# Ledger of designs, part 18: designed miniproteins, single chains, continued (3)

Each design is a single chain, and the fold is of that chain. pLDDT is the mean over its residues in the fold that is shown.

## One batch from the design tools (miniprotein)

Design m8597
Fold by ESMFold2-Fast:
Structure m8597 (fold): chain A 96 residues (1-96)
Amino acid sequence: SEEIKKLEEEGLKLVEEGKYEEALEVVKELLEKFPNSEEAKKAAAKILNAIGEGLRKEGKKEEARRVYEKGVELFPNNIELGTNLGLLLMEEYLEK
């Protein structure tokens, strides 16, 4: 879908700009407008991963963890979200 692709591009651009709350609104829009679309679910998961990665890179580990945990709850079969959550938890363990 052209609309889904446009929303994905918009969400990822917002993440690049550090506008994580606006990017989360794009995720909500994707899931509310296209609740049964695999394309929309993949786009939403990709944006959530990008938000979590951006927050982690900024040292906002607690916020990143909440985003990844929500992502895994919404998309339990998304390997990237699960892997990134696991890596973040391992980093927290190793830092004491």
Scores: mean pLDDT 87

Design m8598
Fold by ESMFold2-Fast:
Structure m8598 (fold): chain A 81 residues (1-81)
Amino acid sequence: MYRLDEAEVEEARAELAEQAAKIPDAEAAEAFTRYATLAIEGAATGDEAKFREAERVLLDYLEKVASAEDQPLLEAKRKEI
C-alpha cells in the first residue's frame, strides 16, 4: 500500500547519512539532508506535500550558489512548485 516499507526507510536514512558525510561543503550537506529527509518521508507515506517541500529546500540552496545563467531556470522551476 505504501511506496516504502519500514526496512526500506531505514536503509534510505542510512544512505542519506553516508551521502551527506561525503559532501565537503556544510551548507550543501545541510540542504541535501533536508531535501532527502523530506523525499524519504514523502515516499514512505505517499504525501505529495513532502515532495513539494523537498523541492523548495533544494531550490533555496541552488538559488544561493547557481550562476547568473542558471537563475532564470531556477525561477521558472520555483513557479511550478
Scores: mean pLDDT 75

Design m8599
Fold by ESMFold2-Fast:
Structure m8599 (fold): chain A 95 residues (1-95)
Amino acid sequence: SLDELLEEVDKLLEEARNSTDDYEALKILIRAEKLLLEMADIDPTDPRVIEALRRLSEVARELSERSTNEGISHQLRLLSDQVDAMAQVMQSLQK
């Protein structure tokens, strides 16, 4: 169910925030993104999915800013920008 997938996403976001390994955190966020993309395929206008994409974007931004590895920081920034753009498009479909 969507509720179970959203709970899994929130768990992954918490795991990423608490990770001391930037590469591990990036992999966790990519897993969360895949779950959110599966949910978006079911309903591209679900406000819970849009808000979860925004939470993922925020976590990716925070991790990008604290990462001392330029390559990982760049990938986290790209992920943040990508999922934020997707959330904006999905929200525009609700108007």
Scores: mean pLDDT 87

Design m8600
Fold by ESMFold2-Fast:
Structure m8600 (fold): chain A 63 residues (1-63)
Amino acid sequence: MLTPREQRVFDLMVERAVDGSRDTTLGEIGRELGISPSTAQRLVRNVLDKLGGEAIVRAVNAK
């Protein structure tokens, strides 16, 4: 399962994809969460490692 920080990153990635934007940058994730881009990169990697890259597509399709 995702940690609360990893869950927030996942939610932001899904929100950006639903809004028609697929170019969610590490800088944008860092800005929204108040963390560095390097921390955002680590959290994104952890989310993808735990759920798989296809999880974002499935979450978007559920909307």
Scores: mean pLDDT 71

Design m8601
Fold by ESMFold2-Fast:
Structure m8601 (fold): chain A 87 residues (1-87)
Amino acid sequence: SEEEKLKELIEELKKKFEEKIKKAKLSPEGREFLQKLLDDLEKLVREDFEVLKQQYPDASFEERLEILKRDFEIGFERLLEQAEKLL
């Protein structure tokens, strides 16, 4: 159940980020930079989830998922903005 919800979040984030990349005007370098992030996304999400367990031991699984989702969405928007400024 928790593993299923984590996988659902990873797939949701992948689809959302892929759509944003498709709509953005990016140089080849900017696109490669963001594609690398997508390629590593599952690993990064899982690693950050383990960090959240340690930082918020009293939080529920659902609360940690919400923090994780928000942080990745905000982080991606910042990286997208930086990638759009490459070249």
Scores: mean pLDDT 85

Design m8602
Fold by ESMFold2-Fast:
Order: structure tokens, then sequence, then C-alpha cells
Structure m8602 (fold): chain A 75 residues (1-75)
């Protein structure tokens, strides 16, 4: 089954160091439906770093087919 991870900025620290990101993990089923299975919160200095950390988390949970969708706009 395919895992879809959506990365969104949750909290901007305002000091340019690290921000809190929310990674919502979805499972795409054979019927095309998407089920929200997990939410992972991660501190990272960029959306790309947050995506990498969330992908690694999903890989550690046993997912091999992973698609990551990154939100570049913090507003």
Amino acid sequence: MKAIIKIGLLVDSGDGKENLYRADIYLEKEDGSIEHIDTYYVWASSPEEAAEKAKKYAEEQGFKDIEVIVEDNPW
C-alpha cells in the first residue's frame, strides 16, 4: 500500500532557527480511498528537512512506497 505524507508548517518560531511542522500520514487503499493513519510532529529548519524526517519515520513504521507533499507557503 502507498503512504502519502502531507507536510505543513504549524508554528513559525520567528527567529529563523527551527519551526514546528505537522506531518499527516495517509494510507492509499486499493479502492482509491485515503485514510488518515498517523500524525507526526517534527522540529526542522526547513520544509525539506521536515519532509525527510517524516519520510524516515514512515520508513521506520514499515512503509516502502512513500509520497511526500510539502507546503512551501507558511500562511
Scores: mean pLDDT 76

Design m8603
Fold by ESMFold2-Fast:
Structure m8603 (fold): chain A 65 residues (1-65)
Amino acid sequence: SMEEKKKEVEEKLEKVRKALESLGLEDQANALTEKARELIEKGEIEEASELVEREGKRLVVQAMS
């Protein structure tokens, strides 16, 4: 359902946000959270999920390299 997908995206966003904060990337975590929430508010749940996965992975990889 859409409600289940929204919950999964919010859970992914929370995990990515905490990971980025742990790496000292608080500003990037805040920017990603804002963009993802805008997509969720517009009902673009799949786009929000893809954004969180793509940008979250990119930022973590860059920080750990």
Scores: mean pLDDT 83

Design m8604
Fold by ESMFold2-Fast:
Structure m8604 (fold): chain A 74 residues (1-74)
Amino acid sequence: MDAERAARRAALDEAFAAGGRRLTDAEVDTIAEYAGLSPAERAELRRRGRPLDYAVLDEIDPVLARRVREAERA
């Protein structure tokens, strides 16, 4: 389970780095935990081959995208 969370954090960091921004470990963990990124949602992002950002999440799951945005603001 911790390994899966570490993998999500690595994927988020890589995606945001591609977008020109890096988050702290605390911010990445907060977003991932608060948004509740499931293995299926993570796999869907990988399948699409797009970076993880708000626009991509909104296209996949608008409810999840809103949670991520709120977590970033919180």
Scores: mean pLDDT 51

Design m8605
Fold by ESMFold2-Fast:
Structure m8605 (fold): chain A 100 residues (1-100)
Amino acid sequence: SPIEKLKELYEKALEVLEKLTPENWDEFFQILYDILDFVREHLTPEQVKEVEEEFKKLLDKISQLYNEGKPLDEIRKEAIEGLKKLFEKVLELMRQQEAA
């Protein structure tokens, strides 16, 4: 199921954030790009644009906090919140696509 695959990617991203070090963000960003690729394969172009806007907000927020020298725990908390919002948006759009 596409929804089960999305859930697996989300759970993997959460596990990486729980183990995150100040020097290693590459695993987290790779999973975020995997989610974006998944979205591009399963959603309409208009729905993909909505997800890309949430994706950009998440990346911009992480970049801002990192550049401001915020503690890792604060950046992690914001990344988890943004990831959850991104996941919920993708899940909503996928359910709408299945209903159409």
Scores: mean pLDDT 82

Design m8606
Fold by ESMFold2-Fast:
Structure m8606 (fold): chain A 58 residues (1-58)
Amino acid sequence: MRVTILTTGMDPRTVRRLVEGRGGRILKEYGGGHAFEAEIPEEAIDEIMKDPRVTSVL
């Protein structure tokens, strides 16, 4: 599903690895690493949110 991932300020490469490691992909970056639009499996949302640098998935 398409989601917006909000972070405390993560390196885009780290976010890409986190998302792609869960079967997703980054579609767009916003706000200099603080927000990312991504396509991820619904089942992967909880796993991505386990990273303490991820504040929300919308």
Scores: mean pLDDT 80

Design m8607
Fold by ESMFold2-Fast:
Structure m8607 (fold): chain A 82 residues (1-82)
Amino acid sequence: SIAQTLRDIAATYHLGGGDLAFIRMLLQRGYAIQDALAIYQQAQNDPALSAIMQQAVAAIRAGDYDRADALVDQLIARIQAA
């Protein structure tokens, strides 16, 4: 299940709620675990991508899933264009 996968990721990588919310969104979009983690790691290591990820997490926390989806699409497009 996605919930068990997120518990395992949290334990392995020592990740908290915001980071897990972003990874959850990628898994819910149909990304494989390895691909979701790769996207997360690229976002964490790039200041511009990290800013988009933080805005997506804020949108998720606000319940603005349309904005969160748009921000995730923007982030993935930037990764694919690089």
Scores: mean pLDDT 84

Design m8608
Fold by ESMFold2-Fast:
Structure m8608 (fold): chain A 80 residues (1-80)
Amino acid sequence: SPEEEAQRELMERFVARHGEELGALATELANDSSLSELEKGLEFIRRVTELMKREFPEEAELIEKWAEEAIKKLKELAES
């Protein structure tokens, strides 16, 4: 769908610019013993969403839609 293609293109551009920083964030959260695995994933999505909205403010609605879908999938995985 056009929305899925637009989300993919945004994510590809974002990862190309920030992949190293995203890897560092994932490592930081993975090492935080105060957070559950679900909480680590939710915090990662929250931080990525904030960074993406700063980089692509015109795409805020599309980024929020991606975040909602990512949160839903993460919660489904945590419940299985």
Scores: mean pLDDT 83

Design m8609
Fold by ESMFold2-Fast:
Structure m8609 (fold): chain A 91 residues (1-91)
Amino acid sequence: EGERLKEELLRDAREGVELAESSSDAAKQTGGALLVVGAGTEAGLLYRQGRLSREQALEIAEELRRLGEESKNPIARKAALGGAENVEAGL
């Protein structure tokens, strides 16, 4: 189950950043950012519940940091870096 949950959260993070970056609509941009932050928060919760391994949670945090560092969009960048911090705070 953990591997499936990891892949779902990685997809949410990537899609959220893409939505936040591509949208000229403030509501859709905000929705993308919330999806990204939500992926980090969920990863931390699932780790604490024993449903993700520490390695799986770290992989999600690392991808969120990469997405944030590579993003040219301030909202997407902030959301992804915040998402990574949310995962790491649970470790």
Scores: mean pLDDT 83

Design m8610
Fold by ESMFold2-Fast:
Structure m8610 (fold): chain A 97 residues (1-97)
Amino acid sequence: AAESRQVMVPVLTEEGRPELRNVTEDPTASLEEARALAIEAAREQGVAILVHSRGGVVDITVFDAEGRVVAEIRDEPDYVAALEEAFAKALELRERA
């Protein structure tokens, strides 16, 4: 698979259910550009997740409202498990904000 970078933020649906909203502007942007977008999104929304997909593995970074890295998942082949772990961490941080 090609490399991609996506930025996601936890939001509440119309029914009050938490879900991840993809706020990625360009999935082919550099890691530096994607990280800058994730930090900006985290400052505005309280938390953001940066997903970097590299062939058969994913790296996920969770940013707090101050733009600090609070969790990292690296070289994970199970995309769904990695994203679920990062989402759970993001919701925990949002509740503490």
Scores: mean pLDDT 81

Design m8611
Fold by ESMFold2-Fast:
Structure m8611 (fold): chain A 70 residues (1-70)
Amino acid sequence: MTTVVLSPEDSDDEIDRKGAEAYARVVFDGETVRLVAGDLVVELRPSDSPEELEAKVRAASQEALRLKEA
């Protein structure tokens, strides 16, 4: 299982890029990827629908952006 950490120190472009990388690892390599944004941990699984994967990536990215304001 691969872990990708979205840091509030990352730029908006870096957060987006890391989310896209996590999505690609799930879809292309069939890997389970863990996205971490502060205390939020979401697990991306190859068995998830495209809508579930998009929602999980979005939730992690939004949390990372929120933490930049804290």
Scores: mean pLDDT 80

Design m8612
Fold by ESMFold2-Fast:
Structure m8612 (fold): chain A 81 residues (1-81)
Amino acid sequence: MERRREELLEEARRRALERGWSESQIFAAELGVELEMRLYENALREMGLPPSIDPGVALSASVGNPEARERAEREVERLRA
């Protein structure tokens, strides 16, 4: 779990820096990862999503990353279709 959280944080920071995100958005994403990791696994089971869905995208979307949110929504739509 720790290694997965570290990967999510690293990818979130990488993406944010490349896109010119504000430091508060990066900070929110990092805090969100710690809390959302627990909620994410429970929600994943409730929604019936496969554990193979990209957790970085799902978690970043949950903390207000608009680009990651769009990607997560498209992935959910594909699974529903």
Scores: mean pLDDT 58

Design m8613
Fold by ESMFold2-Fast:
Structure m8613 (fold): chain A 100 residues (1-100)
Amino acid sequence: MAEEAIEEALNLAELVAEAARKEGMPEEAVRELLERLRPLIEEAVRAAAAGDVERARALADEAVELLRRTLIESGIDELTAEILASFLQMGLTVTINALA
């Protein structure tokens, strides 16, 4: 079910956000980031479930870029930001491919 895939993808985003918080990202910035990531991730998973893999990948790329940029702007170093962004990207790619 698409709903289960959405929950798994959002849980991954929450794990990445928790890792960023441990690296020094402010709690307010973490909360705002998760609020912004949620609709992009939900739309990406729903697009994949509908067979629109192109749209799903575009939305996933937007979510990953939003995460990477927000981490860097919040004072997380570039290497850590790239590692965390890569985890989200891998998780979203696996989810999209499983639904396609």
Scores: mean pLDDT 86

Design m8614
Fold by ESMFold2-Fast:
Structure m8614 (fold): chain A 69 residues (1-69)
Amino acid sequence: IDPSLLTPEQIKEVADSLTPEQLKEAIEILKRRLEDARYALENVPEAQAHAERDIPLLEETIKYLEEKL
């Protein structure tokens, strides 16, 4: 399973089936996606609407996965 290809909602749904190592990998991928989304919000006007929607979902999903560790 490649976490970079899943939506935050899909990752959250499969979180119970992930090993601690897979959870750590998923968290790191989501944190990178969050940094990219924050960059887009500040620097890419065309992507701002998507970034505004995605940032809260990424933050919620990261917190959920961290609580699973």
Scores: mean pLDDT 77

Design m8615
Fold by ESMFold2-Fast:
Structure m8615 (fold): chain A 74 residues (1-74)
Amino acid sequence: MKETQIKNTLAGAAIAAWRGRLSALPQHKKELIRLGVSEKAAQAAIDAIRASVEAGATPAEAFAKGLEALKRAE
């Protein structure tokens, strides 16, 4: 159940970043921490999503990079 909520939060962050709504990313980081993700892993995931979108990635690609960064930081 928490894993699904974490994935939904990362997907929301990827879409927000892709739409240029960078001001929404701190709220997505706080939600990841609320769901039990460490602050380090949450920050790594948000940073990966932002960097991927800045490099021209789609929301789906940014989501995949965020999830990879989160799992690597666990």
Scores: mean pLDDT 85

Design m8616
Fold by ESMFold2-Fast:
Structure m8616 (fold): chain A 81 residues (1-81)
Amino acid sequence: SAALRQQILQEIQQRQQQLLQDTAELHQKAVEQGDEAARQKIRDAVEAELRKVADLLIKYGSKEEQEDARKFLEELEALRK
């Protein structure tokens, strides 16, 4: 239903915003402390979660959201070389 799609999109947007905010703060703290391993682990965790929401955006998002999600997945694929 349209209502279900709208709810999914809202949840995706909320989760992405929360993750980006939380991880940006943690990443900056790791940078300030010089902890390269922590920075990488934070980045990997964000990428894993965003990959899940990208799949939902491809199925239920707007054209722009679908394009952004596909671009993100392409970037992740490139890292698997």
Scores: mean pLDDT 70

Design m8617
Fold by ESMFold2-Fast:
Structure m8617 (fold): chain A 63 residues (1-63)
Amino acid sequence: MKVPTREQIEKAAEEAGLSRRQAERIVELLLRQPGASAQEIADATGVSVGKVRRFLRALRELL
């Protein structure tokens, strides 16, 4: 299972307009619940679903 690097998380966070802490929480949730939807992540983290989708897209492009 491929874990994103700190640099990949930071770049994806910048692209999505997220803080480092918000990005880290999203990654932690994905590692615990692989296949969680953007809406489930938004509900769990308090981040807007639009920002979550943008972050996941940016992170996927870096992986």
Scores: mean pLDDT 79

Design m8618
Fold by ESMFold2-Fast:
Structure m8618 (fold): chain A 73 residues (1-73)
Amino acid sequence: SMDEQIKADIEATIAYLRKLAADPSTAAQAAQLAQQVADLLRQLAGKFPQYKDLLTAAADEFEAIAAEAAAVA
């Protein structure tokens, strides 16, 4: 289903950015990308109420990754 596909894509993106965040050579870029993704997900949550809870939870997770990555950079 589309819901399963969206969840899988979010989980894959989180895993990818966490790998970049853990590497000091890419941590700064990971922080910027994670924040941009979080901002986009919050905008989408406003436009698609049916996905609001999923997108908001994902945005919170990407903001956490951005903060963690910024601490490594």
Scores: mean pLDDT 85

Design m8619
Fold by ESMFold2-Fast:
Structure m8619 (fold): chain A 93 residues (1-93)
Amino acid sequence: SLEEAFAALSEEERKAFVEEVERLLEEAEKIPELPENLKELLREVVEGLRAGDPKAVLELDILSGLLHIYGAVNKNEAALELGERLEALLAKL
């Protein structure tokens, strides 16, 4: 499971994972017309990941799906790409 995979990370691996998600948050802040609530959810997920909360990794997985749906419905390619990048990052766990 994603929770077990995240919980099994070393301190160094967890730090690297969080840093990658933080880079994606910086990209999300630049996406035009992306809803503020989705940006806020990503910020909350980053805080949970920094705290080492395995639940935050499930919330990240849900958020990647929400970004995919939002991007597809609203023809927001940058939101779709963000969702795909988050999914790819989770797949590396």
Scores: mean pLDDT 84

Design m8620
Fold by ESMFold2-Fast:
Formats: structure tokens, C-alpha cells, sequence
Structure m8620 (fold): chain A 80 residues (1-80)
């Protein structure tokens, strides 16, 4: 999830809204499967911003999603 969010952020920073949307939707689907509800919310906000053409807002939400997913993935890896 974190890598998909990072790739989506890079696409949005490059002005490629279509690619950013594709990657953000994939990240959201994986976050849902993993139960990471906080990252899902950030990705939903990023998707809305991308659909509205607000690339700067989308980058901000994607950055939050990447960091959230990294924390969640670390916590899950540490859980036994």
C-alpha cells in the first residue's frame, strides 16, 4: 500500500492525474483488504482531489496515505 501511494504521489507531482488515480485506487483496494481504515480515508480524499483536478491537495493526501500505510505495515509486521 505504501509503495502504491508513493507512486501515485509521484504521478500527481508530474501532473499525471490519470496515472495517479489508477495507483490511488489500487492502494485503496489493498488498504481495505488489510483493514487499514485510516489510510483508506486519506486515499479517498486523494482520489476526490485528483478527480477535482486539485493536484496539490492530492499530493498532500497521498503523502499522508504513504506515511499512514508505512506505520500500519510496521505495526502489522511487529504483531504476533
Amino acid sequence: VAELAREAKRAAEAGDAERALELARQAKEQAIKMGDTFTVEELERAIEALEAGDLERAVEYLEHAEKSAQVWEQLRAAAR
Scores: mean pLDDT 78

Design m8621
Fold by ESMFold2-Fast:
Structure m8621 (fold): chain A 64 residues (1-64)
Amino acid sequence: TKKAVEEVRKLAEILKKEGSYYAYDAKGEKVLSRPDSSQEEKEKALAAWEDFMEYLDKLAEEEE
Protein backbone atom coordinates (compact mmCIF):
# COMPACT_ATOMS: atom_id res chain seq x y z
CA THR A 1 0.00 0.00 0.00
CA LYS A 2 2.67 2.55 0.98
CA LYS A 3 4.68 1.95 -2.21
CA ALA A 4 1.54 2.27 -4.33
CA VAL A 5 0.68 5.55 -2.59
CA GLU A 6 4.18 6.90 -3.31
CA GLU A 7 3.94 5.96 -7.00
CA VAL A 8 0.50 7.57 -7.31
CA ARG A 9 1.85 10.73 -5.68
CA LYS A 10 4.79 10.85 -8.10
CA LEU A 11 2.43 10.48 -11.05
CA ALA A 12 0.15 13.19 -9.64
CA GLU A 13 3.06 15.64 -9.34
CA ILE A 14 4.17 14.96 -12.92
CA LEU A 15 0.64 15.43 -14.29
CA LYS A 16 0.13 18.58 -12.21
CA LYS A 17 3.41 20.05 -13.51
CA GLU A 18 2.30 19.30 -17.10
CA GLY A 19 -1.10 20.89 -16.42
CA SER A 20 -3.15 17.80 -17.28
CA TYR A 21 -4.76 15.75 -14.52
CA TYR A 22 -8.10 14.71 -13.10
CA ALA A 23 -9.69 14.06 -9.72
CA TYR A 24 -13.10 13.66 -8.11
CA ASP A 25 -14.71 16.63 -6.40
CA ALA A 26 -16.69 16.59 -3.15
CA LYS A 27 -19.85 15.70 -5.10
CA GLY A 28 -18.15 12.63 -6.58
CA GLU A 29 -17.92 14.14 -10.05
CA LYS A 30 -14.80 13.72 -12.15
CA VAL A 31 -12.99 17.04 -12.64
CA LEU A 32 -10.44 17.30 -15.44
CA SER A 33 -7.66 19.87 -15.71
CA ARG A 34 -6.13 20.37 -19.15
CA PRO A 35 -3.93 23.16 -20.55
CA ASP A 36 -7.04 24.68 -22.17
CA SER A 37 -9.20 24.44 -19.03
CA SER A 38 -10.34 27.61 -17.25
CA GLN A 39 -8.44 28.80 -14.20
CA GLU A 40 -11.46 27.93 -12.03
CA GLU A 41 -11.57 24.37 -13.39
CA LYS A 42 -7.83 23.95 -12.82
CA GLU A 43 -8.12 25.17 -9.23
CA LYS A 44 -11.06 22.85 -8.49
CA ALA A 45 -9.23 19.86 -9.96
CA LEU A 46 -6.08 20.71 -8.00
CA ALA A 47 -8.01 21.00 -4.72
CA ALA A 48 -9.77 17.67 -5.30
CA TRP A 49 -6.46 16.01 -6.22
CA GLU A 50 -4.75 17.36 -3.10
CA ASP A 51 -7.60 16.06 -0.91
CA PHE A 52 -7.19 12.65 -2.54
CA MET A 53 -3.43 12.70 -1.92
CA GLU A 54 -3.99 13.52 1.76
CA TYR A 55 -6.40 10.59 1.99
CA LEU A 56 -3.80 8.25 0.48
CA ASP A 57 -1.14 9.53 2.90
CA LYS A 58 -3.42 8.76 5.83
CA LEU A 59 -4.11 5.26 4.52
CA ALA A 60 -0.40 4.56 4.03
CA GLU A 61 0.43 5.66 7.59
CA GLU A 62 -2.40 3.63 9.13
CA GLU A 63 -1.71 0.41 7.13
CA GLU A 64 2.11 0.47 7.17
Scores: mean pLDDT 64

Design m8622
Fold by ESMFold2-Fast:
Structure m8622 (fold): chain A 69 residues (1-69)
Amino acid sequence: MEEVEKARELVSKGATENNPELVEKGARDLAEAGGASPESARRFAQGIKEKNADLANQASADLLRDIAE
């Protein structure tokens, strides 16, 4: 849980600071720490890069579902 929370904070910080590198790192860390699929993390990063809110939101939901304990 702690690693998952840290990864979520990293994603939030990246979004707040408009730093896509931090968002991508947070998504990858989230997949590694929470057991979320690497595919879900990749889709989330892709959504952010392409400014595709639907893709980013869907991938975010998938990540949260995968890491739910």
Scores: mean pLDDT 66

Design m8623
Fold by ESMFold2-Fast:
Structure m8623 (fold): chain A 87 residues (1-87)
Amino acid sequence: SMELEEEMEKRLEELRERLEEARRRALQDGWSTAEVDALLAKIAEEEFARFKEENPDASEEELERFQRGMLRIMHEVMAEYERERAA
């Protein structure tokens, strides 16, 4: 569905912003990589649960596509955290 694809893109953009804010604060506060990874995973899990509740008619393939989008964003944010922490 085009409507679901637009909702998915919006939710993934909102997730990216939340994870980037969490990353910046964690870096300032001296969090460990493990603590940041756990926080990002929790935020993503909560977002996935919310997406499923709001889109009960979403197919397994659509849910998998959304999950892949979330995992990609998490990976990118964690890679940036590791890079900044190593600098």
Scores: mean pLDDT 85

Design m8624
Fold by ESMFold2-Fast:
Structure m8624 (fold): chain A 87 residues (1-87)
Amino acid sequence: MTKEEAESLAKKMADQLYKTSMELLNRRDEEGMKLEEVEETIESMFEDVLKQAESLGPEMTRFMKKELEKVKEKYENYLKEQLQAEA
């Protein structure tokens, strides 16, 4: 896998993870999940995505770690805004 291919794939996987995480958070009431359970599920999904990247090699793992840090920051900001809107 080339560096450019690894970077592109990492960004696509990170974007999909973020979208799935937002969908899970927004659907938590329909699924009967508590916020803590949603957060644990999202953390598990982050670990799964990183494990998949590790199976694809060191370049992919490096790019995925960087993209996951960005997704975590974006997720935390979204969660803070949602909790403030509910208050």
Scores: mean pLDDT 78

Design m8625
Fold by ESMFold2-Fast:
Structure m8625 (fold): chain A 96 residues (1-96)
Amino acid sequence: GKEKVEKLMEEYLKKLEEELERLAKEAERRPLSVPEAIGRVLRLIGDGLDYQKEIEKEAKKAGLSEEEIKKLIEEFTERVNEIVKKALEVLFSHVS
């Protein structure tokens, strides 16, 4: 039960890290405008929120307690926030 949900969370975090890597490579090839950069960060946040909903749904199906679900979602959100911080650093550390 719980192990499958934890694996799903790690798979979604990997997808977000891969999106960050693609964004970093794109930003290295050409500077993004501020509106483009904002749009890409908002998309990354949106994907994270969609993944969070799916994790919560699968955790409920697996019979996890409310406390276990809350802890899992808090951990996922903290790791997504670190990915978003890295995206902001990539986009704005080399201000065009």
Scores: mean pLDDT 84

Design m8626
Fold by ESMFold2-Fast:
Structure m8626 (fold): chain A 63 residues (1-63)
Amino acid sequence: DEFAQEANKRIEKNKNLSIEEIKKLPVDDLLARAGYLTSSGLFSGKLFKEANELYSEAAKRLR
């Protein structure tokens, strides 16, 4: 969908960055990475925790 296309561009730009490096970026980059980590076929306890950490950081910045 439209959000997936935008997110894919951000994911490509940031594909080599660690979670800690992603947390230094704008909220849109955090949400794109979090969405990628939670996409179908990529679920695991570790990835889910990483995604939740990014969503939590994004939510904090959006408040």
Scores: mean pLDDT 72

Design m8627
Fold by ESMFold2-Fast:
Structure m8627 (fold): chain A 67 residues (1-67)
Amino acid sequence: MTKEEIEEDIKYARENRKKIAEETSMTEEELEFFIKAAELAVFEGKVEEAKEEVLKMHEEKTGKKFE
């Protein structure tokens, strides 16, 4: 997969975020964090930082509230 293809996928995900979130049972906030992690890995070449972003997303989501 090329950087161009991933960039198009990220753009598509952002444009269709609400629909994708509903179909995957994720919140739009969760989806946005995954998109951010993907961007960090691809465009900045920081694969380990992308992993840390995923862990940060999980921590923020878990620490929010119980509902």
Scores: mean pLDDT 64

Design m8628
Fold by ESMFold2-Fast:
Structure m8628 (fold): chain A 67 residues (1-67)
Amino acid sequence: SLEEEAQKLIEEAKELQKDPRTSDYANRALKYAQKALELLQQGRIDEARKYLEAAKKYLALAKEILK
């Protein structure tokens, strides 16, 4: 489900937040993923999808730093 996806993004962002190399992008991803989960709980699915995409983008940037 989209809620499970948002929760997974939150957990991944929290883990990357612990590394000073990725923390800035991880913090942005975390905020977007948390907002997406909030919107999903309100039934605002289309808006939530936009925030999920933003969260994925910043998580991808954080993961790229580790390559």
Scores: mean pLDDT 86

Design m8629
Fold by ESMFold2-Fast:
Structure m8629 (fold): chain A 70 residues (1-70)
Amino acid sequence: MSKEELALEALFRSMDTDGDGLLDREEGEGFAEALGVSLAELDRAVPSGRMSLEELRALLERARARAAAS
């Protein structure tokens, strides 16, 4: 596990106030802002507002690819 993955997991857990391994909409918005991911992308990926660490990793990878291409 990379330092980036550990940092992402730590951030996720710090925002996961109910400890169920999922972020609600408000927590997901804060996480998206911290990672530079648009709220539109977050909302489309998880319309229910309940997202896992795996889904957030996928969004981060998309954001990284887009940033690197810019």
Scores: mean pLDDT 71

Design m8630
Fold by ESMFold2-Fast:
Structure m8630 (fold): chain A 106 residues (1-106)
Amino acid sequence: MEKERELKAAYNGLITNAEAIRRLREQQPLTPETRERMASLVRGAAFAAKRFDELGLDEAAKIVPVTDEDIENLEIAVETARELGMDEEAQILSETVKKLKEIREK
């Protein structure tokens, strides 16, 4: 139950940051302030992704419903990280997307 709560919290943090990145990309032109905000959200998403991975993806399929929208939002976050030159965060998020696709197919 405690591990389940932590997994759900980490997943929610990941998806919330990805959704916020998508909204910024769609609603605002890329100003220096918007880029800094996006970079902060990318760091937050990568942190949540690392925490989610640490908690164990073997049980994740039983706990979190992974949607097509979640995957699309995370792929947008990966692309945003690359556009900002945040290669380490892009790699972390890309690996998480790959793992979530595997969970959804099983």
Scores: mean pLDDT 79

Design m8631
Fold by ESMFold2-Fast:
Structure m8631 (fold): chain A 75 residues (1-75)
Amino acid sequence: SDPYSSEAGLAELEKIKKDPNDAEAYFNLGKILYHSIDPNHPNSREPKKAAEYFEKAIELDPNYEEAKKLLEKVK
């Protein structure tokens, strides 16, 4: 299903709605999309969208080393 339909994904979207500059929320959305591997639907993974969220987190916090590391893994 849509990675955003998860409880964790919806929680991070709510954080962004309240604070669009929440680097942690963007990082967590990227993690959800990166780890959204369904063996029955291998194409459900959204690596490009995960990369966009990691890039946004880095834009908001240039010292976000964890986001930088995961961005390299997504590429």
Scores: mean pLDDT 73

Design m8632
Fold by ESMFold2-Fast:
Structure m8632 (fold): chain A 84 residues (1-84)
Amino acid sequence: MISDETKKIVLKLLTEPENQKMIEEAKKLMDEGKVSEARDLIVKAAENAKTPEGFEKDVKLALVEIVSAITAIDLQDPEVLARL
């Protein structure tokens, strides 16, 4: 389970203006059916995120889990992913 501390860090990162722009870009990529590019964008953003020492791995895992949940909903239907 994602810890409350990891959740707080992820939520704070998601509310930052630069990360909101990244989310819009990821939504655009998903709308175009480019799920792998959207995933890579989120993973790269997580890698570059300034997180407290010892939480970077947990934050990356949480973001990957969210993206994996999105892709697992319809791994074989790109049109459904484009509406997420």
Scores: mean pLDDT 59

